# Designs tried in a protein design run: designed miniproteins, single chains. Part 54

Each design is a single chain, and the fold is of that chain. pLDDT is the mean over its residues in the fold that is shown.

## One batch from the design tools (miniprotein)

Design m1983
Fold by ESMFold2-Fast:
Structure m1983 (fold): chain A 80 residues (1-80)
Amino acid sequence: MKKEKFEELLKEVRELMKKMKEAIEKGDWEKALEYAKKAEEVAKEAAKVAKELGEEAFEKFHKEVGELIREAAEVYEKVK
């Protein structure tokens, strides 16, 4: 079911973003970049599925990914 796939992709993005934050906190920029690239790929897949599911799924995607990006930016600012 497309909705189940969408939820799985969002969960994967959250897990990758969490690993990216942990890598940033450890100063492991190489791993942080690797996790960021993987999260971007999974987020692109989630966006395609959200578009097929309609407006409500797109709004959820936008809100959740936006929150993850803001959190990542906050961690990055603390390192600079």
Scores: mean pLDDT 78

Design m1984
Fold by ESMFold2-Fast:
Structure m1984 (fold): chain A 81 residues (1-81)
Amino acid sequence: SMAEERKRVLEGVAYAIRAIGLIEEARLALKTGSLSKEEIKKLLEQAREYAKKAKELGAIGDKGYEQIEKNIKEIEKKLEE
């Protein structure tokens, strides 16, 4: 039904928003030193899982997923500096 399809897409949108939020939290934590390197890595892993769920639920396409992965890898690279 359209209601069930809409629910799946909205759930996926919620996952995409959470993924982006975790990436921004990780970025801010890295800038401020408020979290350890290991805690930031856990936020990025969670963001990756949420992005994957958002894609599986049809809320984001390949390009949206690639953009999220790019943002995660940028922070991961800064953690190695």
Scores: mean pLDDT 88

Design m1985
Fold by ESMFold2-Fast:
Structure m1985 (fold): chain A 87 residues (1-87)
Amino acid sequence: MVERARELIEEARRLLREAERLYEEGRLEEAARLAVEALRKALEAARLAEEAGDIELEAEASMVVISATVLLLTLAKAGSELAAEAL
């Protein structure tokens, strides 16, 4: 379970970096799609870390959840309908 949670965190971080790049390019809906996927993966990672009792891993996953949520809020304010619907 720890390995799967770590994989999900790494994938979520990669998706967030890509989403930030798309946001900078003005590609709001594409950025929102990746940010939503990152949020889903980070939430699953947090659940798995909690089940495993790994406080450090749960904290790492929670930080990614916060980052994804902040990006989605930013995208929604910028006019992304997808980001607004995801919140």
Scores: mean pLDDT 87

Design m1986
Fold by ESMFold2-Fast:
Structure m1986 (fold): chain A 68 residues (1-68)
Amino acid sequence: DELKKLADTLREKQNKIIEAAKKFGLSEEQARKIARLYILNPDASPEEIAKETGVSKETVEKILKAVK
């Protein structure tokens, strides 16, 4: 049941990203956008995520570092 294990792992990672983003004062909408972009494109750079979400690159880097 590797598919279920993968889905559970991705969901946990998404939740950690959302929680970290909210701790940095981001709205729930911005937090969810960051999590979605990273889960869909895990190779996406912090700069790309920042551009798509309107969040600063520094804040995105801190969020991603907290969940890696």
Scores: mean pLDDT 78

Design m1987
Fold by ESMFold2-Fast:
Structure m1987 (fold): chain A 68 residues (1-68)
Amino acid sequence: VSPGEVVSALYSIADKQGVEVTPENLVAFANEVGLDKLQVLVAEELKVDVKEVPLSTIEEALEVLKKM
């Protein structure tokens, strides 16, 4: 799983949760949920095993969002 796929998954998750889909709100959502729960949510959205979404890839995706 790539950081770009994680970013796409976060957009879908936020939309389903009724959160306005902006980079700032996605970063805030991630901080509220925490990395461990975020890993599970991203894996469910992408329909992959949690082991295919390492925390390092999630952290890289969040850094991409912060630079937007």
Scores: mean pLDDT 79

Design m1988
Fold by ESMFold2-Fast:
Structure m1988 (fold): chain A 61 residues (1-61)
Amino acid sequence: MEEARKIAEEVAKKYYGQFTEEQIEMLAILELTKKFGKEVTPEQARIAREVAREVYKKLKE
């Protein structure tokens, strides 16, 4: 879970201003899949989306 959170934070910070919130959420899931392969759980994907969304909102503020 901690790795999913860190990946989502890095993706959101890296791509903020280049892509939409939804695109950044999808990029976070893609990076998570690249690191963990086919064993990405639905819970890990959900956490990555939530964290990417939270970081995006903080950067927008």
Scores: mean pLDDT 77

Design m1989
Fold by ESMFold2-Fast:
Structure m1989 (fold): chain A 77 residues (1-77)
Amino acid sequence: MLERLEEVAREAERVAREAYELALEKGDLEAAEEVHRAAGEGGRRIREALEAGDLEAALRAAEETLRRLRELLERIR
């Protein structure tokens, strides 16, 4: 569980960075702000689940965050 959470979280950070940099390169400040907000909200949900001791909820939050960030990246492309 924890190893999978770390894997998904790292991938989400990678996708967020890629999407944010691409949005800035295209001059799409609105998209860059959406990526920043999605990553921040996702990180908060993961942290809250971990603080509650709910690894399954943390993993779900990480997977939902990754899915959202991938959708944003595809929209920016």
Scores: mean pLDDT 86

Design m1990
Fold by ESMFold2-Fast:
Structure m1990 (fold): chain A 70 residues (1-70)
Amino acid sequence: MEAGEEAVAELLPEAEKTSDKETNEKLLKEAKELFFERLQKEKNLSEEEKEELKKKFEELEKQALEEARA
C-alpha cells in the first residue's frame, strides 16, 4: 500500500472521535502539515517520492472533505 494512505489512516481515527465537521477539517489540516514536515526531513526518500506522497495525501484529503460534504 502507498505510504500516504498509512499516514492518513493513523490520524483519521482520531478525527472520527469528534462529531464536529470543523474539528475534523482542522485535524486533517494539522495532520497534513505534520506529514509534509516529516516528509521534508526524511532522507531515505527521493524528492520524486516525497512529491508523490504529498500528492497522494492531498487526494485523500480532498476525498475525505468531499465525503463529508456529500
Scores: mean pLDDT 66

Design m1991
Fold by ESMFold2-Fast:
Structure m1991 (fold): chain A 63 residues (1-63)
Amino acid sequence: LSDEEIAKNIETAIKVAKEEGIDVDRVARLMALELAKRGFTKAAEHAISLLSPEVAAEVRAEL
């Protein structure tokens, strides 16, 4: 999987979560942490960019 494909999948997952009434910040946070753990740094940064600045700072502290 390319970083570009992963980024597109993140956007799709967030769109679906929003349509289903799921907390999009929670979904993006979980994806960012998992991607960073697996070494997909660009995709993790993309997921973090979709969070509010306050939540993004908290996630970066967890990394």
Scores: mean pLDDT 74

Design m1992
Fold by ESMFold2-Fast:
Structure m1992 (fold): chain A 62 residues (1-62)
Amino acid sequence: SEILESIREGLSKMSNSDAEIVKLAVENALEEGGEEVAREILRLAKELGLEDIAKAVEEALK
């Protein structure tokens, strides 16, 4: 989907140093019902090898 492609492009420009910012953004999105978007971010972060971002998103989803 177009959303999936946009998330992938955004993540490709990020590094593990962005993990805290991504976690806060995901936590805020979850308050607005963005669980599907958070799940897609987690999947793509794992696929791209962004381990610290993936961990941060997993922590936000618990």
Scores: mean pLDDT 76

Design m1993
Fold by ESMFold2-Fast:
Structure m1993 (fold): chain A 83 residues (1-83)
Amino acid sequence: MIPSKEEFEALYKELEKDPEWKKRVEETNRRIQELFEKGDAEIEELKKAGASPEEISRVLARTIADILNLIGEEIEELFEKMK
């Protein structure tokens, strides 16, 4: 039930015609970038403190989880719009 590559390309091409959707994608990308910047800053602080690879991996896992949650919100909004 994961869409095929061709189905994704067709959907993406249709969404590209919607200026409102483009703005939403740009805003989502900005929020993702903010989460990466925050995670990177925390990792750099941990490196300065001599943190273990395991502590750094925990911050990475949390950052990835936060990004996936944000993407999940966008997927839910997409499903609402596609009815």
Scores: mean pLDDT 75

Design m1994
Fold by ESMFold2-Fast:
Structure m1994 (fold): chain A 69 residues (1-69)
Amino acid sequence: TSERIFQTAVAVGSYLRTQSEPLTARELAEALGVSQSTVSAALRLLEKQGEVESSRDARGRRLYRMAPK
């Protein structure tokens, strides 16, 4: 279980680096072909590690992008 989340975190991080726009967990799940719950767990791990940051848009959606170095 933890290994699967870690593998998904690597995939999420790699994909976010190719994107110019912030993405929702649902959009990442659809793009990567994994469940939204697994992507959400991976995003929490990346955010805790300081690799990804989250924001909310005007509609209240949570968006994710790579943290600036």
Scores: mean pLDDT 81

Design m1995
Fold by ESMFold2-Fast:
Formats: structure tokens, C-alpha cells, sequence
Structure m1995 (fold): chain A 65 residues (1-65)
């Protein structure tokens, strides 16, 4: 599902961020956001707080680039 794919991408993004691979982390967080937005568009409101957390992470990581 889009929700599960988003969670996988978010986990990979967090790993990249911890390893200092910030450009890769941004790319993966953007992909996670796309999946969460897809889930929301299909009626999965549980993806809303996940999308909000990824938005905060994107702002934080992009500040370090």
C-alpha cells in the first residue's frame, strides 16, 4: 500500500540522515511525502500526521544543505 511504502521510505530517509547523507535523506523524505499524500488522496487519514512529520523533517534537513 502507499502507506506502507511511505513508512519504508521514511525509515530509509532517517537512516540516511543519521549517516550524514543529507541530499539522499531529502530525496527519500520527498518520496515518503508523495506516498503519504497518495494514501490521503485514497482516503487514508492515518497518513495525515505522518505527512506532517515528514514535512517537518524536510525543512530541518534542507536547512543543513
Amino acid sequence: SALEEGKKLEAEAKKAEKEGNLEEAVRLYQQAMDKYLEAIARGDESAIPLAEEVAKKLKEVEKKL
Scores: mean pLDDT 87

Design m1996
Fold by ESMFold2-Fast:
Order: C-alpha cells, then structure tokens, then sequence
Structure m1996 (fold): chain A 73 residues (1-73)
C-alpha cells in the first residue's frame, strides 16, 4: 500500500470510530431514561453490538496508525 492510501484509510477509520462513539453515547443516554425492561434489554444488546464494532474499528485504527508512523518516520 502507498503511504497516501494508508493515511486515507487511517483517517476514514478514525471518523467511523468517532461516529460509533457518538451513536453509543446517544443509546446510553436513552438507556438511562428507559424504564421498560424489554426496551432496556434491546438497547443494551444494540450498545453491545456497536461497542464490538467500535473495538474492531479501534484495532484497525491502531494498526493503520502504526503503518502510517512507520512510513512517515
């Protein structure tokens, strides 16, 4: 991969991670206000799924950051 391609993927992955963090925070705020146990369970399940996706994006971000750092010095 070219340095430019690595940097572009790094930026894109960082932006996706930020988007996931905002969605998780929004759902956590909804969960804090929700009193229905079934709706709470559904929100917790969705939060867990998004947290898994965020973890995957963070791992990719760290990998790409290392590659970018190695290419740029």
Amino acid sequence: MSAKEVLNRYIATALRAIGLEFEIELLRRRLAQETDPERRAALQARIAELERELEEERREYERLKKEADELLG
Scores: mean pLDDT 82

Design m1997
Fold by ESMFold2-Fast:
Structure m1997 (fold): chain A 71 residues (1-71)
Amino acid sequence: TEELREKVREAIDGVIAKAEELAKEGRKEEAIELLEFAIKELERGAEEYPELREVLEEGIKRARELKKKIE
């Protein structure tokens, strides 16, 4: 499952990077929408996949922190 955890981390990093790029370009609404979508998906994943909970919870925290910074 470590390979799956790495893939999940990469996916989270990609979403965070995309949201940061959108915000930097002045596309704040799109960045916030992307982060809100990501948070909902990560919350669902953390409930359904206990073995990924730590990685997913870290992702949720990062997404929420970025969203607050953009708002």
Scores: mean pLDDT 85

Design m1998
Fold by ESMFold2-Fast:
Structure m1998 (fold): chain A 82 residues (1-82)
Amino acid sequence: MDSLANSFIDYGDDTIQRIMRTSQRIGIPDVGQQEVQRIRDSVQRVRDAISSGSSDSTITSQIQSGGQTIHDSMVRMYDAQT
């Protein structure tokens, strides 16, 4: 579980960096900032669940919700670009 949760956190952090660079390059920095904040909040919820000693089911639920947030953010970024 810890390894998978850490992989999700790393993926979230990498996605934030990519969204920031892409949004600045294509001229939608405000949209990029909003999506970065959503992903950052989602990653923080996973970090908080781990640090508070939450159950495996709670950590898994936060990872699933976070994955959905990243997916939705990428779709919104694509729609804003198009």
Scores: mean pLDDT 81

Design m1999
Fold by ESMFold2-Fast:
Structure m1999 (fold): chain A 58 residues (1-58)
Amino acid sequence: GPPPYAEARVTGEGPELRVEFRASGGDDPADLEHQGRVAERLRALWAEGKVVPELRDA
């Protein structure tokens, strides 16, 4: 099935990069926590130049 996050918005550059996820259908606390963890990981990977291909343009 589709992932719990439908859209990701990226603002800033390098180490100041911010990633914001919007889940499809609502603000489930468990999904929000998971999205927060993924966003932190993406920021670290982006700073190292190791972006995930599926999220490169997010």
Scores: mean pLDDT 57

Design m2000
Fold by ESMFold2-Fast:
Structure m2000 (fold): chain A 88 residues (1-88)
Amino acid sequence: SEKIKKAEEYAKKGVEAYHEGNYEEAVKNYEEAIKLFEEVKNEVDKKNLALLYYNLGVAYEELKKYEEAVKAYEEALKLLEEVNDPNV
């Protein structure tokens, strides 16, 4: 899917921006990646989406936007709760 490819590109740009200390740019790129992945939810890897929400939360903490950080972490935990076991 072209949307999945775009989402992966935004996720990568977010991580790169975070490592450069550009936390506002990291947030923007993570939010675009999340938006695109949520539009293709039948094809989305919940673990990867959870990681994006976690990274978004970390970037918000660096910006001292703690309420937004908590909300992002709660979404990450919710997604991880649906990934209870690998195939037994």
Scores: mean pLDDT 82

Design m2001
Fold by ESMFold2-Fast:
Structure m2001 (fold): chain A 75 residues (1-75)
Amino acid sequence: LTPEQRREADVAMVRLEAAVADIAAEQLAKQGRTEEALELLAETYARAAERARALGDEELAAEFEARAEAARAAL
């Protein structure tokens, strides 16, 4: 893989990890564990923002930062 292809794969992995957390949070909410679901989302999105920024994707980083803040605001 070229460095560019590796970066694209890393960005895709960041998005995938966030999507997996979304599914896990839905399951927690279904069990009445809404606070745990929101804490999981806030933490996962914050880490996703850091990883996106490290990969040079400032737009994706800003998107995940906004999602993390929204999850914290819902707590």
Scores: mean pLDDT 85

Design m2002
Fold by ESMFold2-Fast:
Structure m2002 (fold): chain A 79 residues (1-79)
Amino acid sequence: SAAEILRRAAKLIREDTSEISIAVAILAVAVTRTAAEQAGDEETAKLLQETLDKVVEAIKKGNYEEAAKILEEAAKKLE
């Protein structure tokens, strides 16, 4: 599920702040957003786009804990 993917991305960021792990987490959210859009789930696609924008902004500021929290909160909204 989209919620499970977001929780895994949050865990990845919490455990490893390397550029590769951050890139994998961001890509997982972006791919999930595109899948929701292709499925016609506009509400989920919009939530995931907003989540992606906030996560990228937090990462740019070095706020990795905030990025993980944003992903965890979005996952709760999808369940």
Scores: mean pLDDT 85

Design m2003
Fold by ESMFold2-Fast:
Structure m2003 (fold): chain A 79 residues (1-79)
Amino acid sequence: SAEKKFLEGLKKLEEGDYESALKYFSEALKLAEAAGDLHMVAVALHNIAEAYEKLGKLEEAAEYRAKSEEALAKYVASL
């Protein structure tokens, strides 16, 4: 599930394995998008941005933060 991939990503983030964290969060995002889980999409995008920031990839981090904010707004509008 998207949630299981997301939790694996969090574990890798805590371990300092930012590349593996990014891969798991990206898999979680793909599964959440397929499921229409707007909240999980926003959360996965936020953590992808954090992983990019930890890798020093600031442009990608900024792009994914913007995507996360848009996804969160869409989720809130769906309530």
Scores: mean pLDDT 87

Design m2004
Fold by ESMFold2-Fast:
Structure m2004 (fold): chain A 76 residues (1-76)
Amino acid sequence: MEELLERLKELEERATEAHDAGRYEEAARLLEEGARVAEELAELARKEGRLELAEELERAARAARELARQLREKAA
């Protein structure tokens, strides 16, 4: 779990950097990757009985995918 949390943080930082630089397609790709990691973390949290954390991670993943969709529209 700690390794995946660190990976999620790195992906979020890289997505922010790409967005700030106007690289919207790259930012969208990084957000989609972050959503995937958050979904993996949510599954692990559910298996450990950490249901509230799992729900938070699932919401974060949905938000990241929606933001990625919006950024891809800006890149097009």
Scores: mean pLDDT 83

Design m2005
Fold by ESMFold2-Fast:
Structure m2005 (fold): chain A 62 residues (1-62)
Amino acid sequence: MENYLKNKEKLVELARYFLERFGDPEKAREALYEHMRNVLGLPELPKELKELIDEAFEEALK
């Protein structure tokens, strides 16, 4: 468990997937937040995970 949170490469790939699907970085980021929340079974995505997702989106946008 938690290996997904420590594998930034997988988060970047997932960020690219959502960017391609939505075409809007803000919508794609929100979709990735919801995806990660559902995968982890959390009622709300913790701030630390949102920060990791934001970093992955910065890398995906390069």
Scores: mean pLDDT 75

Design m2006
Fold by ESMFold2-Fast:
Structure m2006 (fold): chain A 58 residues (1-58)
Amino acid sequence: SEEVSRLVGLMILAVEYYNQGDYKKAAKYYREAAELAKSMGDEDLAKKLLEKAKELEK
């Protein structure tokens, strides 16, 4: 679906920024991915993505 493609894209962006050491942008995209996952009904994935964002924010 369109939401799945968008979710994958946001997760790829988060990982790419993480690998570049840009933790602020990585956290931003993990949060956006978490919000999308929650809107899709995947609360477990949303929580994991939010936890990852919070780890990067200190």
Scores: mean pLDDT 87

Design m2007
Fold by ESMFold2-Fast:
Structure m2007 (fold): chain A 114 residues (1-114)
Amino acid sequence: SKKEFARKALEVLDKAREEIEKILTKGNVPKEVRDDFVALFSEAYRIIREALENPEITPEEFYERLKAVIDRLKEKVDEYKKKGLISEQTANEIKKVLDKFREELEKLYEEYKK
């Protein structure tokens, strides 16, 4: 069901957030970078909550919305690296977590779609 998809996506998001928070702390990244990640994670949590509460949201709509947040996080990582706000190592570590999150999300979508 879509609710099971959203519940499992929440577990995957929690793991990704915890791993990225550790990477950001280790990388001693500026407050602006940390605040932007907090905002994007908050948007991801909002998407999951809406999917859990609203029976009209389809698995496809939920998947596409959450995928869009992951894509925005990846774009921000590239932007921060280009601006010299984070190291190449920090950027690569964050991207690995986001890639794993996207792969796990796609696997959940294939399991729970329609």
Scores: mean pLDDT 88

Design m2008
Fold by ESMFold2-Fast:
Structure m2008 (fold): chain A 65 residues (1-65)
Amino acid sequence: SMEKGLKAADFMEELIRKGYSPEEAAKLTEEKFGKLSEEQRKIAEEIARKLREIGDAFEAELLAK
């Protein structure tokens, strides 16, 4: 269901925040929630990409590299 897909994406996001790579987070999420559909994987990848972009932008501005 949509709700289950959102929970899977949230779990993946939490794993990425804990230091797992997006690939590792996806694998662990699939182990917990079962195989992700192609649509659910795309949503999870979009969330992971967005989270990374936000983090990179924040650190770039904060550190003034």
Scores: mean pLDDT 69

Design m2009
Fold by ESMFold2-Fast:
Structure m2009 (fold): chain A 85 residues (1-85)
Amino acid sequence: MEEEREKLLEEGKKLLEEFKEKYPEEYKKIEEKLEEIEKKRKLSEEEKLELKLQAIGKFAEEKGDEELAKRLAEILTRLAKLKEE
């Protein structure tokens, strides 16, 4: 279901923008870490987004931002489900 996948990717991008605005220092650290990974292998835009969302999720759990952690978990779970047959 291409339409559902596209919607989830857009929701992920919106969360990424909200995170960048709320936690610009942590966003920069995530970007730097992703750049190091990309030097070792090519990443698709979807893979980059998923890796950023996973990193944000770990940060949210560590900081106790329950709303952010919940939103990330929902998006990541739904994206994983769409990869199943």
Scores: mean pLDDT 77

Design m2011
Fold by ESMFold2-Fast:
Structure m2011 (fold): chain A 72 residues (1-72)
Amino acid sequence: DVQARLEEAEKRLEELRRRAEEEGDPLAEEAVISLEGIRNNNLREALRRLLELRVERHGPEGLEEALRLIEE
């Protein structure tokens, strides 16, 4: 059930958003971006944001891997 999944995702998003805002948790920040992409039906924008974070953390190899996924 897509509706049940969205409801669960919204609850997780609220919890993760709170953690990201209060604690600056980088994993929570990534999860928020991912879930917002699903919620807004904009996976391309969410993937772009995750890509930027991965490049900051892992360098250019992370970028190349993610671009490959976008193209396919």
Scores: mean pLDDT 63

Design m2012
Fold by ESMFold2-Fast:
Structure m2012 (fold): chain A 64 residues (1-64)
Amino acid sequence: EIKDGITGKLFKSQKELDISRLKEYLRVLERELEEAKAAGDEETAARLETAIETVKKKIAELES
């Protein structure tokens, strides 16, 4: 496919939608982690770091 802007929309499988959703969630978690660290909320920061690692592993599994 040569610069066809519709290509990505046509090939959105359920797996691609799940991966896209997880990547968006990962970005949200990373932003929340920055905010938690800035606020000194160590408990929330630790929880978010664990969640980020879990989401990254899940994305890797789905991309396999």
Scores: mean pLDDT 75

Design m2013
Fold by ESMFold2-Fast:
Structure m2013 (fold): chain A 61 residues (1-61)
Amino acid sequence: SMEEIRETARKIARANLEAGFSEEETIRITRRALAVLGLEASEEFIREAVREVRREMEAAA
């Protein structure tokens, strides 16, 4: 489901942002990871998920 794809993208994004990767690097890593898992999502969807997680992390800091 799209909810499962979104949660998977968010988890990958959080781990990579916490590791110090940039937003653009995290988008590329997340896109590749989803593709390896056979999950289909648009670049826009992935970008939104990454940006959402980044904003949540910044608000919590």
Scores: mean pLDDT 86

Design m2014
Fold by ESMFold2-Fast:
Structure m2014 (fold): chain A 53 residues (1-53)
Amino acid sequence: SSREELIERNRRSAETLRRYLAENPDLDPTIRGLLELAIRSTEFLIERIEEKL
């Protein structure tokens, strides 16, 4: 379903960002914080999709 496809795509996006952070330990702290926020936002979106769609 479109719901399952949307969830899967967003999970892959969050996984990609987590991997990038793990591979870049010397990343600027401000950029790191923004990417961590992006991961949290994506995870929140997945939660809302699972509950509402």
Scores: mean pLDDT 86

Design m2015
Fold by ESMFold2-Fast:
Structure m2015 (fold): chain A 57 residues (1-57)
Amino acid sequence: MMDRESLIERAVAAGLSREEAERVVEEAIKKAGGDREKLYELMDRELTRAILERAEA
């Protein structure tokens, strides 16, 4: 799935592990329910949260 792969690659480029990136993208896709606008918005929020949590470790 090109769309999902592109989002995962972007999350990895932002500093997440591939495993974390897959989880973030999967959650964003579920919550977006096919709405691309919501998908990008949710993904950005989930990415920011995951990066901040990683910085706390």
Scores: mean pLDDT 73

Design m2017
Fold by ESMFold2-Fast:
Structure m2017 (fold): chain A 55 residues (1-55)
Amino acid sequence: SVEDKIEEIVRKTNEEARKVREEGDKQNKPVLEIVSEQLRVVGDGEDEILALRKA
């Protein structure tokens, strides 16, 4: 169902955001730069959910 696909996207998006934080920490990136990249990942996930809800 659409709801099952949304839950999968949420899970995947959270996992990708976590990887951005871990990789940024390893590279000693500024916190604001890491947060900005995490927000991009979340935005991409939200766009994917919106596309599914319209289908």
Scores: mean pLDDT 83

Design m2018
Fold by ESMFold2-Fast:
Structure m2018 (fold): chain A 59 residues (1-59)
Amino acid sequence: SSLLETAESLLPLAPNEEARELLERAIKAARDGDLETARRYFEEALRIMQELAPEVFAR
């Protein structure tokens, strides 16, 4: 899936406000066509999610 689709699917699974905010910023940037900014926010959100909610990715 695209970054936008993946970020949208992860938004309700965010373990804390910081991860949620980063995913929202990634989604906003992706919709604005700023894929580089979207990728940076998305990677930060993924780092937090991997540390606090690794089970989200173990399906």
Scores: mean pLDDT 82

Design m2019
Fold by ESMFold2-Fast:
Structure m2019 (fold): chain A 95 residues (1-95)
Amino acid sequence: SKKEKILEKLEELIELLREVAEAHPELRSFLDSLIKVLEETKEKIEKGELSLLEVQMQLGAVELAVAVLSVVTKLPELDELLEKISETIELIDEL
């Protein structure tokens, strides 16, 4: 289902953020805050508490934060994360 695909994409984003945080402990505090936002978003979707617009707004906020971090750090894994976030936002827009 569409909901299952969104939840799967959110889990992929959380896993990528955790991998970056493990590889770059200096970024851990910042990345942990983004992971928390995505985990809370995932939980609220599972409970039926969020609209698709609210999910897109949360993802947009995370995308902006990662984009700023990518410009500062030049880490290629953050570019992959940005692509995955963009793909997830586009998937939700198709609903």
Scores: mean pLDDT 83

Design m2020
Fold by ESMFold2-Fast:
Structure m2020 (fold): chain A 104 residues (1-104)
Amino acid sequence: NLQKKIDELKKKVENFKKEYDSRVEELLARATPEQKAQIEEFKKVFDDYIKDIENLIKQAETYLKNGDYEKAEELLGSAEFKLNLMKLIFDAEFWYLEQQLERE
């Protein structure tokens, strides 16, 4: 059921956005001015990726409503792949930034 897949993917994106916004806020609260600039640049890249994923999901909804199930499924697959890839990249980048702020 493509509609269920769309709804589930939208929920995953929303949860990821909330998690990411929380992590950005925590890092910015502890960052030096130089680190803050780096975090802000990274946030711009993240925001652009999220917009791309949201656009893919929106296009998939449009194709599904028009009865183009093949194109809807293709776009959802692309959105899911991009979300998974983004999560891996940003988790690694955030881990690095968090390490720079930690005292051990």
Scores: mean pLDDT 83

